Designed miniproteins, single chains, continued (2). Designs and how they scored, part 64

Each design is a single chain, and the fold is of that chain. pLDDT is the mean over its residues in the fold that is shown.

## One batch from the design tools (miniprotein)

Design m6344
Fold by ESMFold2-Fast:
Structure m6344 (fold): chain A 66 residues (1-66)
Amino acid sequence: MEELIKKAIEAAEKGDYEKATEYLVKFAESLGLEAGKELIREIVEKYGAAGAKAVADSFTAQAELD
């Protein structure tokens, strides 16, 4: 779980937005959430590591509500 977030941020820092998106999708799935791969990729391409962190934080908050 936390490992996936770290890997997503590291991938985004390296400019590997495809890997960052993959890790964030796996993280969402581990929480029982469906996340649009397209939307996640858009965010990480625009905001890099900060975007990856924001997406992960959003999924964590959403899972807590459910």
Scores: mean pLDDT 79

Design m6345
Fold by ESMFold2-Fast:
Structure m6345 (fold): chain A 66 residues (1-66)
Amino acid sequence: MTLRVTQVGDLARLEELAEELRADPRFKVERVGDRTLLVTNVGDIRHGVGLALRLMGDPDFEVEIV
């Protein structure tokens, strides 16, 4: 599962999220623009679903499943 995560506010929150997820071996993180990350779960899809639900509840981020 791959998520497109777009920062809609302050870019500092996107960098914090990118650093958190790059440290987590369950995720592959790719920067694809100034405001956008592509995040792919490695192995169990439940990790991707859990992240999507977490980020969809956060008003600083827009999340799409791609």
Scores: mean pLDDT 82

Design m6346
Fold by ESMFold2-Fast:
Structure m6346 (fold): chain A 73 residues (1-73)
Amino acid sequence: KLLEEAKELALRATWLYRQAHPDASDEEIFAAVEKAVADWLVGQGVPEEEAKELAKKLSEEALRKVKEGYKPK
């Protein structure tokens, strides 16, 4: 449940960031989304270290999927 919400957040945030900042590098997009997802997970009660590890993995996957054509519904 929480993992699925975090995945959707990462995907949506990545897509929105690319739309708002078309000149942003992949590194800039990744850094912004990773921070947002990590902060959200900490807010949900996930320990900071675990939130950072999970946010990194989800943000990497989200960037890949969005570059391959994912769009939020």
Scores: mean pLDDT 83

Design m6347
Fold by ESMFold2-Fast:
Structure m6347 (fold): chain A 99 residues (1-99)
Amino acid sequence: MAAREGARRAREGGERARAAAREGRAEEALRAAEEAARAAGEAGEASGTKEARFAGEAGEGAGLTAAAAGVAAGEPAEGGALGGEAAARGGEAAAEAAE
């Protein structure tokens, strides 16, 4: 189902962000976090429920905010890893709310 596919993409993006951050690849970590955040938002939208949409939007916002905060603090790799994790959690919550 589309919501679960979005949640899976958010999880995969979050895993890539954490892997890139562990290797010190800040640009890849931030890009993966952004992809995970978009996937979380898409998972919420695809569910069609108000609750799942809110969860997806929260995951997208939290992921992008954590990534931006990391960049501002001079820790972009950590920001990417935290952003990817937040987005993955939001995507999962959106898929669960759709069920």
Scores: mean pLDDT 84

Design m6348
Fold by ESMFold2-Fast:
Structure m6348 (fold): chain A 90 residues (1-90)
Amino acid sequence: SGLEEAIKNPREMSIEQAIEEVKKQPLFSALGFIENGKLYLAVRTRTSQIEETHKRVLEAAKKTGYEVMGVVAAELEGDEIVLVYRLKKK
């Protein structure tokens, strides 16, 4: 899945840079990134699909050997939102 590929292929960048980068991608795009040695996943979704997005992120993290620590940033823009999750290796 796109989420699993994003987690497996992270890029070095800040949370702010990752939010701006994923906003340039199509809706439901994801970007894995590392800031200060910590792994994160940025996901662009709809506000109506936040719960479904959480479920998909939890499943993708589990399949790739990671645990979801929580949402560390959220940027709302109309009916869309970017959610940034902190991931930790199990």
Scores: mean pLDDT 90

Design m6349
Fold by ESMFold2-Fast:
Structure m6349 (fold): chain A 71 residues (1-71)
Amino acid sequence: MKEEEARKLLAKAVELAKKGVEAKKEGDNEKAAELFREAGELAAEAARLLGDEEAAERARREGEEAAKLAA
């Protein structure tokens, strides 16, 4: 059950990350930062649902760092 929810969250995180890369290429740094942050948060939630706290912390950190680099 939680595994299915985690898969849906991961799919959304991947889509947001791709949109973030596109926004960054278009020069919309603010939108890119927002999308990368949201992607990291969704990936972290998915990892947490699967009981992987290390992956959750890593996903959140990577999303925050990508957002800072985009801004």
Scores: mean pLDDT 81

Design m6350
Fold by ESMFold2-Fast:
Formats: sequence, C-alpha cells, structure tokens
Structure m6350 (fold): chain A 96 residues (1-96)
Amino acid sequence: LEQQQAEIDRLVEEVRSAAKAGDVETVKENIRRLLDIGMPGAEAVLALGREYGVEELAQKVVDAYWKYLFIPSDETREELDKLVEELAKALVEAAK
C-alpha cells in the first residue's frame, strides 16, 4: 500500500490540474486509475470529493466500484462509468 502512495499522490495532483483546466476526460481517466489501485485509491477519490464539496457523488462512485468488483456485469460497469463521468464533470465545475 505504501509503495503505491507516490503514484496516488501523482494521480491526485493530475486530477486537480485537469479539473482546473476544465479537462473532463483527463479527470475521468485519473479517477479510474485511482480506483484501479484499490482501497488506497478509493480513499483518495473520497478525499477529492470532500475537497471539492462533492463527497456524496464520490461515495457513489466508490460504492459502484465495489459493486462492480463483487458483481461484474455490463450493468454494474455502465453504472460505474456513468458515475465516474458525473464526478469528473462535478470536479471540473467545483474547480472554477
């Protein structure tokens, strides 16, 4: 877990930079990369949600990620994809 902290910190800064620049696609990609790290990445996504005032939406993303891991299906994947995009757009708007 500690071995991945530098990668998490880098991805978090990339999310902040991309959100400030209005780059929804880069924010979305880096949120997915954080989730792919597992629990420490999911915690970083929750912290970003709290920082930008969209904690409830970040929690929904993390919940959808766990649901997809436990019940992998097209439906759970599409739900996760939609929520990640909604979070990315919300972070971009909050960064203005």
Scores: mean pLDDT 85

Design m6351
Fold by ESMFold2-Fast:
Structure m6351 (fold): chain A 68 residues (1-68)
Amino acid sequence: GAGSEAAELAVKAVNEGKNAVITLADGTVYRAEASNPSSAAGAALAAIGEDPEKVVVEVDGERYVFEN
């Protein structure tokens, strides 16, 4: 689903030394930071737990939209 795809992208970005921003349809924002790898795990768990209908992930200026 949208949350799991967003989580995978955020983790991949952090592993590549990039920051990711996850935005849910309700405006909730989670940040995954390369300087703090635990933030990626937290963002991933939050995205999955929210069971989002739509998720936007921004990585290094690129936007990715996931919808269920």
Scores: mean pLDDT 75

Design m6352
Fold by ESMFold2-Fast:
Structure m6352 (fold): chain A 58 residues (1-58)
Amino acid sequence: SLAEKALAAARAAGSAAAAGAAHQELVDMNIGTREGAVAAAGAKDAASGLAAAEKSVR
């Protein structure tokens, strides 16, 4: 279904982009990264949640 395709695409894009961005932010903001690290972890968790939702919709 269209929703399933959209979720799959969003999961792949969000997961890859979130992982890359989080890693880069942690390296680049190595001066005071507490909030940056938390935000990056949240982005990864959101991507994982989207993947779980995709499995449920299947």
Scores: mean pLDDT 56

Design m6354
Fold by ESMFold2-Fast:
Structure m6354 (fold): chain A 63 residues (1-63)
Amino acid sequence: MSEREREALAAARGSGGTYSAIGLALRDGLVSPEEALEIARRAAAGELSGDEAAQEVGRLSRK
């Protein structure tokens, strides 16, 4: 995992719970590192709420 991915996941942690969903999906290979980074970045920037970010992780994990 790159330092950039770590930074994005740490930022998403501030949104309350989103970090855990992203981190688990990334670790389990359900999302790519690039997908995880995009979701974490958008959540950290306020483009996604914590719930919306979790929904995106779920969508990518299933599709």
Scores: mean pLDDT 67

Design m6355
Fold by ESMFold2-Fast:
Formats: C-alpha cells, sequence, structure tokens
Structure m6355 (fold): chain A 72 residues (1-72)
C-alpha cells in the first residue's frame, strides 16, 4: 500500500539521520517529523489522496535529507 511504502521511506530517513553530523541533526529531525505527520494524517483520514500525498512527502523528505548529508 502507499502508506507501507511511505513507512519504508521513513525507516530509511531514520537510518540516514544516524549518519548526519551533529550540526545537521535538528534540520534532519524536522524533515523526519514532516514525513511522519503526513503519514499520520493519511492514516486518520483514510483518504486515498492524503495517502498519495504522504508518500510524496516521505519521498521529498528523503531527498532533502540526502542533500543535507552532502552539505555537511
Amino acid sequence: SLLEEAEKIIKEITKLLKELSPEAIPEGIGLLLRAIGAVVEAELSGSEELKRKALEEAKRALEEIKELKKKY
């Protein structure tokens, strides 16, 4: 399901957070929480549109954390 795919991405974001420099961790946590919030919203609503949005938010957060890791 879309939420299962988003959950897998969130687990990958969490793994990448452990590889960030200390200075980048606060921004990295913000990106993770943004993705988690979208997934929780989609789960509570049951909306297919919000589930698609949650997957896209998770993908966006993953790409942003990869860029954050490159920067620091």
Scores: mean pLDDT 85

Design m6356
Fold by ESMFold2-Fast:
Structure m6356 (fold): chain A 65 residues (1-65)
Amino acid sequence: VKKLREEAQKLIDEAIEAALNGDYEKAKELIEKLREIAKELEKLGDTESAEKVKAAIKDIEKLIK
């Protein structure tokens, strides 16, 4: 579970950087990976971490619109 949270944070940081640099294709790819991590966190009972990842995804989506 901790490793999934660390991986999610890393991907969030990379997706934000990609979005800010105008690399929207990379940002979208990282968002899809984050959605899968959020689902796995929910399956493992880490609902709070899953909700934080989903919130980050929404924020990143706003950056690439």
Scores: mean pLDDT 81

Design m6357
Fold by ESMFold2-Fast:
Structure m6357 (fold): chain A 72 residues (1-72)
Amino acid sequence: SMEEKLKKLEEEIRELTLQEISAKILKVGYEVEAELYPEKKEELEKEAKELEEKARELEKRRKELEEEIKRL
């Protein structure tokens, strides 16, 4: 049914949103740590950049599912 499809899409969107938020929080954590520990800056900035890319991929996937809901 359409209601079952909607529920599954909403659950996937929730999971992707939580993963996106988690990646963004962890990224900020690494950026703050890089300021506090300049000797680790290069490694931490690389980790932050990887998390930023992960967050963008998760956002794209979430937006695709939001468009699927609009087509129901």
Scores: mean pLDDT 88

Design m6358
Fold by ESMFold2-Fast:
Structure m6358 (fold): chain A 57 residues (1-57)
Amino acid sequence: SKLEEVEELAAELTKKKGEQEALKEAVRYGVEELGLPKHKAANAAGKGVQRAKEEEE
């Protein structure tokens, strides 16, 4: 789903570039490329970031 794409992108970018850049890019992708409302894109991006942080620890 579109939300899963945002979540996966946020998780991958968190591992590569850190949390702030991951949130920014994943939200932008979800809103601009996938047409998601900002609040849904932000929620999915936040889940991806959290998942990546838990996997690293």
Scores: mean pLDDT 80

Design m6359
Fold by ESMFold2-Fast:
Structure m6359 (fold): chain A 62 residues (1-62)
Amino acid sequence: MEELIKEALKLADEAEKLGFPELAATIRESVENIVKEGGSEEDLKELVKNAKKEIEKLLKEK
């Protein structure tokens, strides 16, 4: 779980660097909510997967 949290936060940092601070904020809030509510590893894994796809699309445009 800790590794998934670190990966999600790294993806948030990458989104911010790409000029998408709103996406970065959404990722960070989602991580905090999952951790605070005692969410599952599956929730974090899905968040990481979706964040990676969004960032990949943005990178292909630039």
Scores: mean pLDDT 78

Design m6360
Fold by ESMFold2-Fast:
Structure m6360 (fold): chain A 75 residues (1-75)
Amino acid sequence: SARERLEELIERVEEAVRNKAPREEIYKLMLEAVRLSVETRDADGLQRLAQIASRSPELAEIFQEAVEEVSRELA
């Protein structure tokens, strides 16, 4: 289901952050997770991603870029 895919994707974002993966890898996972959260109207999923982003200025920037891109795609 879409919810199961979102849960797996959030877990992959968490893992990439813990493993200090390259910025581009974290961005791609974040973008997909944000997109799926918006498409499924999952506010809790989006809030969880925002909490991950709050851990550092760099992660906050990645999250903001992902939200901006998804907003652009939906306009």
Scores: mean pLDDT 87

Design m6361
Fold by ESMFold2-Fast:
Structure m6361 (fold): chain A 59 residues (1-59)
Amino acid sequence: SPEEIEAKVQKQVEELLKRKERELSKKPLKEKYYSNDLKLVIGKEHAKTLPGLEIEKLE
């Protein structure tokens, strides 16, 4: 029935939100920083412009 489908969808959305909150609270800071850092690098073509990142060229 449509009501059962709606209830399932809503329950899945709530579980996803709860899982995200739980993961964020238990995830190591290292992973969070790395993910955030990657977002900045991906957003910027020149990672050198990142304020807290030092990128060395290996020659």
Scores: mean pLDDT 53

Design m6362
Fold by ESMFold2-Fast:
Structure m6362 (fold): chain A 63 residues (1-63)
Amino acid sequence: MEKKKKLLEETKEYSERAIEAARKGDYRTAAEHLMKANKLASEVPEAEPIVDETIREVQRIVD
């Protein structure tokens, strides 16, 4: 069973939702989804680049 791969997939899902929320101007929802992605990534270090990229994209949208 690949628990790591499942956590990576979930991290990607929440990251994408955060970006979508930011694009819609819903910054509270974007922050909440980012927090969930970050919590998932804390269990799998390989997911850290996904969260980093998501943070950069969200900041670029809200700027």
Scores: mean pLDDT 80

Design m6363
Fold by ESMFold2-Fast:
Structure m6363 (fold): chain A 61 residues (1-61)
Amino acid sequence: SEIEALVQDAIEKLKEYLKKNPELKEAQELVKQAEAALAAKDYEKALELLKQAAKLINEYN
């Protein structure tokens, strides 16, 4: 699924960023929840959680 691949790519990129910014605990937790949603094939929830994580990261920068 294109959506599944998109969600996996977004999770990977955010995880790479968060390895360099380990203090961003809330964003890390949102990405973990997005991974769980992806495993459940709840792509809409995964995307919303990733959107929230990205917003927190953007606000931090």
Scores: mean pLDDT 85

Design m6364
Fold by ESMFold2-Fast:
Structure m6364 (fold): chain A 97 residues (1-97)
Amino acid sequence: MKLVEVHGVIVAVYRETKTADGATRREVLDVDYAFDVNDKEGFEKKRQELIARAEKRAAEHGARLDVIEFSGLVPEDKVEEYKAALRALAEGLRRGA
């Protein structure tokens, strides 16, 4: 099986508040993601741009930044499944507010 190097990042901007019952409520303000195959330099550029935008937004809104990253070798025939999973996670985070 041929392995390819993949790079993925999800950047989330969110607020956390304590509710009256002591539970923590998470309000997601923004979620963005990037995914690349065999292009580490292009990925790093996208990653830096996403983080810079998210840091600015977090500062403007008194929010927190969370960065979820992965890089590694995956089977070439599984690249689309990994990309779809990353996208699904990002969309799930965006809707969880």
Scores: mean pLDDT 80

Design m6365
Fold by ESMFold2-Fast:
Structure m6365 (fold): chain A 68 residues (1-68)
Amino acid sequence: GRAARTREKVREVARRLGFSTSTLRETAKILGISQGLLADLLAEHGEEVKQRATDAESMAKLILELIG
C-alpha cells in the first residue's frame, strides 16, 4: 500500500545519503512535514545535506535554508 511505498522511499533515501531512518523521522518531525515529503526534498538536495548535516537538527536547518 501507500504506507509501504513511503517507508521504502524513506529507507532508500536514508541509505543513499548515509543517514538512519530515525534521523529522517526526527527531521520530518522538527520541520512539521511528512517523511515522504522529506524524502522527496532529500532526493533533490541530498548532496548538500550529506556534506553538512550531522544530526536531525542540522538536517532540518539545511532543508529550511535550501527551500527558503
Scores: mean pLDDT 80

Design m6366
Fold by ESMFold2-Fast:
Structure m6366 (fold): chain A 66 residues (1-66)
Amino acid sequence: VDLTRITGIGPEDAELLRKAGFDTPEALRALTLEQLKAIPGISPETLAILEKVDLQAEIDRALAEP
């Protein structure tokens, strides 16, 4: 899954998510902002962006787009 399609997630944050086990559509749909905050090394800017958007809606959008 291309995690960089999620608004605010860059390549570095995407690698951290994969290492934490969030690399499948099922795992991503279960991902919460609380879990993102718990992952070491996630950018504060990424968290600020995701707090302003609906994280679940962004994940669904990223998984639905080709």
Scores: mean pLDDT 74

Design m6367
Fold by ESMFold2-Fast:
Structure m6367 (fold): chain A 120 residues (1-120)
Amino acid sequence: MKELFDKALELLEQALSILDEMIRVLEKYGLTEAAGRLREIKAQLQDYIDEIKKNRDVDPEKALKYLRSALKLLEAAINILEQTIAEHPELRGDLQPLLDKLRSIYNELKAIIEEIEKKL
């Protein structure tokens, strides 16, 4: 159990770094609304990471609820980036590699959540 939460937290910390890179790219191209939405997602994700760290050993079901909330935030970020690339195809070269990394993290986190659910 602890190893699954630790792995999930590592993936979420990687997601924060990817979100920072996405925000920088969006700001560079003047996409301030999309960048602002990703900053809000990043702030909420950081709060959920802190709550998971507090609860994983004392209330693992509560930690799992925050992991599910974090997964939904990653899905929201993916949707924002997919829409941005669709509206600005010229940015695909800069944004697609970051989107692909975030999708990989999303899929790995989803699998970890399913394993935790089976053990609770």
Scores: mean pLDDT 90

Design m6368
Fold by ESMFold2-Fast:
Structure m6368 (fold): chain A 71 residues (1-71)
Amino acid sequence: DIGNKELAKQALEDALKTAEEALKRNGDVSLIVAAYLQLVAASVLGAPEEEVQKTLERIRKIAEEADKLAK
């Protein structure tokens, strides 16, 4: 279980970094999709719901900015 907790934490961190990278690449939709998939992986690995929701909110805000850049 300890191993899953570390993997879940890493997946949350990776999801946020991937979403931030999308902003640097003019709103690359593939990176936004990858960030959401990493968030789903973190949830499946047992990341606390509060952490998942907080990260989801951050990614959603980044996705809105990315969408404006891709236009």
Scores: mean pLDDT 80

Design m6369
Fold by ESMFold2-Fast:
Structure m6369 (fold): chain A 60 residues (1-60)
Amino acid sequence: MSAEEELLADITIHELKTMSEEELEELAKRLGIPVSTLRRAKAGDREAAVRVARAGEKLV
């Protein structure tokens, strides 16, 4: 990963950790991403976190 992708992953993981399971499911529907990808990102999967960030442009 590039330095920019590392930063995006860290920010995305932090944001997702503050969300409930219901909020993750709703976000998955809005972004058109599998909820399993959001759960992996919340667990610290940096590749999944970058995918979530790019699909949503911004989560904050």
Scores: mean pLDDT 76

Design m6370
Fold by ESMFold2-Fast:
Structure m6370 (fold): chain A 92 residues (1-92)
Amino acid sequence: MLTRGQALHAAGYAARAALEQAEKDGVSPETLEKLRQALTKVVSEVAEKADAGEPLTIEEIVDRIYEAARSAGVKVDREELLKAAQEGVKKA
């Protein structure tokens, strides 16, 4: 299970990776805005869970970011999100 700092870094790095993939795919400004809003919600939920002392894993955080991207209509590579989250944990 992750510390609060590790959980927030994992979520932030995975969110950035998802945004970078969306920009590379040339998604519309409207789709990019929906993605940004969905990712902000996930990061806020991760922060709330961490503040409440709830257990968080890298896999749960990556899955939440992946689902947020899919819901916004953005195709993302799960492996790239996982690698980004792992880098975030290392830098926490």
Scores: mean pLDDT 86

Design m6371
Fold by ESMFold2-Fast:
Structure m6371 (fold): chain A 52 residues (1-52)
Amino acid sequence: SRAAAVERVKALSREIQALALAGADPARVEALQRELAAYLAEHGLPSEAAVF
């Protein structure tokens, strides 16, 4: 459902931000950011859906 898709986007966004703030491998952060962008596009969700 759309609600489940929004929750997935929020969870992924939080994970990306936590990893970036923790100084994780930039390549891993970028890979997750690309995954998030693809997921948003696939489900027709606005970028605001990624805001916490």
Scores: mean pLDDT 75

Design m6372
Fold by ESMFold2-Fast:
Structure m6372 (fold): chain A 55 residues (1-55)
Amino acid sequence: SLEEEIAKLEERMRALYDEIVAALQAGDWERVAELSREFDALWRRLYALQKELEA
C-alpha cells in the first residue's frame, strides 16, 4: 500500500539523517554531500507518494 511505502521511506530517511549527522560531526563534507543528495531523492519520492495518498 501507499502507507507502507511511505513508512519504509520515512524509516530509511531517518537512518540516512543519522548518517549525515555522524558525517558532519566527523567533518567528512564529501560524505555529507553524497548522503544529502540521496536524502533529497528520497524526500522527493516521499512527497510524490504523500500527494498521491491525499488526492
Scores: mean pLDDT 85

Design m6373
Fold by ESMFold2-Fast:
Structure m6373 (fold): chain A 61 residues (1-61)
Amino acid sequence: MEELRRGAELAIEEAEKMGLEVAAEVARMLARHAESLGDPELAEELREIAKKYEEKIKKQK
């Protein structure tokens, strides 16, 4: 659980350097992975992060 959260945070930060669209995709992928591992709370947090990036993308277009 804690290892997955730390890895997810790092992966999303690195993806954000590549672009907001990449960060949103990585967050969604990690949310699905967390859900498959039985961590619905982490999956929900990651889905919220993905939505936040999607909103930022919409504001730029």
Scores: mean pLDDT 79

Design m6374
Fold by ESMFold2-Fast:
Structure m6374 (fold): chain A 71 residues (1-71)
Amino acid sequence: MQEDLDILAEASRRAVEELGPFIADVGREAQAARKTAKTPAEAEQIAGDHGSRVAGPVAREVRRRYEELRA
């Protein structure tokens, strides 16, 4: 059990490292968009969109890395 969790943690760390530039670019775009938000609701929507754009690729890369580490 703990070994599987440790492998998942390592896969997650590697996925974030691999996607670091992508995450930084999406974060920079979201930060610029938030500066143009006129209401708290608009800022929250931009944050949600940013999270969705990052979550999918990160989850997929974590799964890929996890399978590689388990092989």
Scores: mean pLDDT 78

Design m6375
Fold by ESMFold2-Fast:
Structure m6375 (fold): chain A 85 residues (1-85)
Amino acid sequence: SKEKLREEAEKLFDEAVSLYRQGNYEEAAKKFEEALIKYAEAGDSRGVTAGLFVAFSLMVEAWLNGDEEAAEALRKAYKKALEKI
């Protein structure tokens, strides 16, 4: 069901943000990619758009703060998500 996919996407997105705040960038990136794919599968264009914007914003923030590991992990997730959506 689309409702279930959206709920799964929201949970994965929240997990990704939490992992990012904990400094687990590689796992955060993976969860973020999975969340965007689930939003797309649910037909949730708003969820996809908002998620991509958040990823881009976090990537820019990490880059400005000199957090190269975070910036690279988020860049990779953003790119992979765009390729699969």
Scores: mean pLDDT 82

Design m6376
Fold by ESMFold2-Fast:
Formats: C-alpha cells, structure tokens, sequence
Structure m6376 (fold): chain A 45 residues (1-45)
C-alpha cells in the first residue's frame, strides 16, 4: 500500500536528519539518500 511506502520515506528522512545533526559520514549520507529515492519510486508506482 502507498501508506507503507510513505512510512518508509518518513523513516528515511528522519534518519537523514539525525545524520546531519550528528555529522554523519558521506557514505552514511549516500545510503540515506538512496533509501529516500527508493521510497519515492515506490510511491510513484
């Protein structure tokens, strides 16, 4: 369902925010970005 994809997007965005606040690595940021993109693609389908 679209709601499950929305929940994944919200979780990915929260993770990215935590990494920004903590000063995460570029690798961790790239992983968070990939999760956001994947969740958005699921929402479009």
Amino acid sequence: SSQQAQAELDAALERAGELVDKGGTDQEMSAAHTRIVTALQKLQK
Scores: mean pLDDT 79

Design m6377
Fold by ESMFold2-Fast:
Order: sequence, then C-alpha cells, then structure tokens
Structure m6377 (fold): chain A 86 residues (1-86)
Amino acid sequence: MEKALKELTISEEQREALLGLIRAVDANDVEKAKEYAEKLVEISKENPGAATLLAMIAGIARSDPRASPEVVKVLEEAAKKAFEKL
C-alpha cells in the first residue's frame, strides 16, 4: 500500500524541478530552463518518469509558438541526455 501511494505522488524534489521548468519555459528564461532541466536529468537516474516528463515538456514547447528556439533546444537536449542515461 505505501509503495502504491508513493507511485501516485511525485517526490517533492521532482515536483519543484518540474514546476520550476514549466515556469522558466513560460518566461522563455533559457538559463533557468537549463538549470531545472538538468535537475530533472539527475532525478531521471533514479526515477525514469522524470525522463518521460522532460520529453513531454520538450514536445509541448516545440508545438508552442510562444516558446523560443533556444528554450526548445535546451529541453530537447535534456530529454535526449535523460534517455541516454536510462
């Protein structure tokens, strides 16, 4: 039961990194997007779900006309790096 409940709740660290990344992408803040994306890459070494979240965010950003090409590139490179470490 406790293990199943943990699978329904993302870790505090993963949540903070994810929210920080979404905020940075919305602001087109390349430096902050890189910082939080790198945090999610490190989290993905122990939690593969973080790699999937990075790939989803990269896909959404690519489809968003408000997202800068620099932010999209940071997200795509981070997603690739996360999957290469799985």
Scores: mean pLDDT 75

Design m6378
Fold by ESMFold2-Fast:
Structure m6378 (fold): chain A 61 residues (1-61)
Amino acid sequence: ASEAANLYTAAGLLKVAAEILGLPQEVIDLYNRAIEAAKEGNLDEARKLLDEASRLMDQYL
């Protein structure tokens, strides 16, 4: 499996969790952007967006 596939899967699962928890659209949008970056093979951007989304998510938990 590629790192892109791992990032895509992680971002997708965390997005679903954020939606179930009723977190703000801002958090969901960051996970969506991480998914798109991973799909495009932009692994550095995908990691940055995933980290940013996770930090924001932690703020609400």
Scores: mean pLDDT 81

Design m6379
Fold by ESMFold2-Fast:
Structure m6379 (fold): chain A 72 residues (1-72)
Amino acid sequence: MFTEKEKKIVEAAYKLIKEKGWRNTTLEDIAKEAGVTLEEILKHFKSKQELIKAAFDYQIEKTKELVKKSRE
């Protein structure tokens, strides 16, 4: 389960990765996009790699919810 802050962080990360790729996306860029501090990101995600994994995991879960709704 993701908290409100974690959701903002992972959504910002996914958006930036989609726009300019994960290699060109920094934790500072993600902090700015999510409206949080770099320290706040590091409290929830210990590394850029962990954050990227969480962002993709969150997007997969969101996509599964959309698929379930479209089948109903």
Scores: mean pLDDT 76

Design m6380
Fold by ESMFold2-Fast:
Structure m6380 (fold): chain A 90 residues (1-90)
Amino acid sequence: GVLEQIQALLSTARERLRAGDLDGALDALDTALDLLEQSDLPNEQKLKYLGQLKDLGMEVLRRAETLDQIKRAIGTLLRIIGMEFDLELS
């Protein structure tokens, strides 16, 4: 199901980050975020996974070596923050 796909993508992002593949980590985070946005998961569960995506996105930003990587990481983090805000107000 969608939860299993999100968990697999989080594991993939962590593995790619450990390997120094920041672009691959960002691709996995963006895919997980898209799935989370489109999912029918309860708000509490969405907030849990948004927190994990945010932690990984912050780590990508810390390790970013190119302007494109910095821009992508910031974009992903802004999407996460926006989703957290909307869900907490719902």
Scores: mean pLDDT 88

Design m6381
Fold by ESMFold2-Fast:
Structure m6381 (fold): chain A 71 residues (1-71)
Amino acid sequence: SLEELLNRPFTGREARLIEAGRAYLEYKEKNDPEAKQRFEALRAAFGMTDEEVQRAIELAEKLKEIEKLRK
């Protein structure tokens, strides 16, 4: 579950999925073309499916909300 992922060290694969999701959120929020390119590069490098992309975005959104509460 997402709560389990948030309470344990991320694997390298999980960290990369989070990185891709964060790049997508940065692109959407700031309309930043560099963030879009970073997301597309990560997606292509890892051969992410549409389902994996959606899961990565959801995980990145959850982490962002936790970071807001921590700050």
Scores: mean pLDDT 73

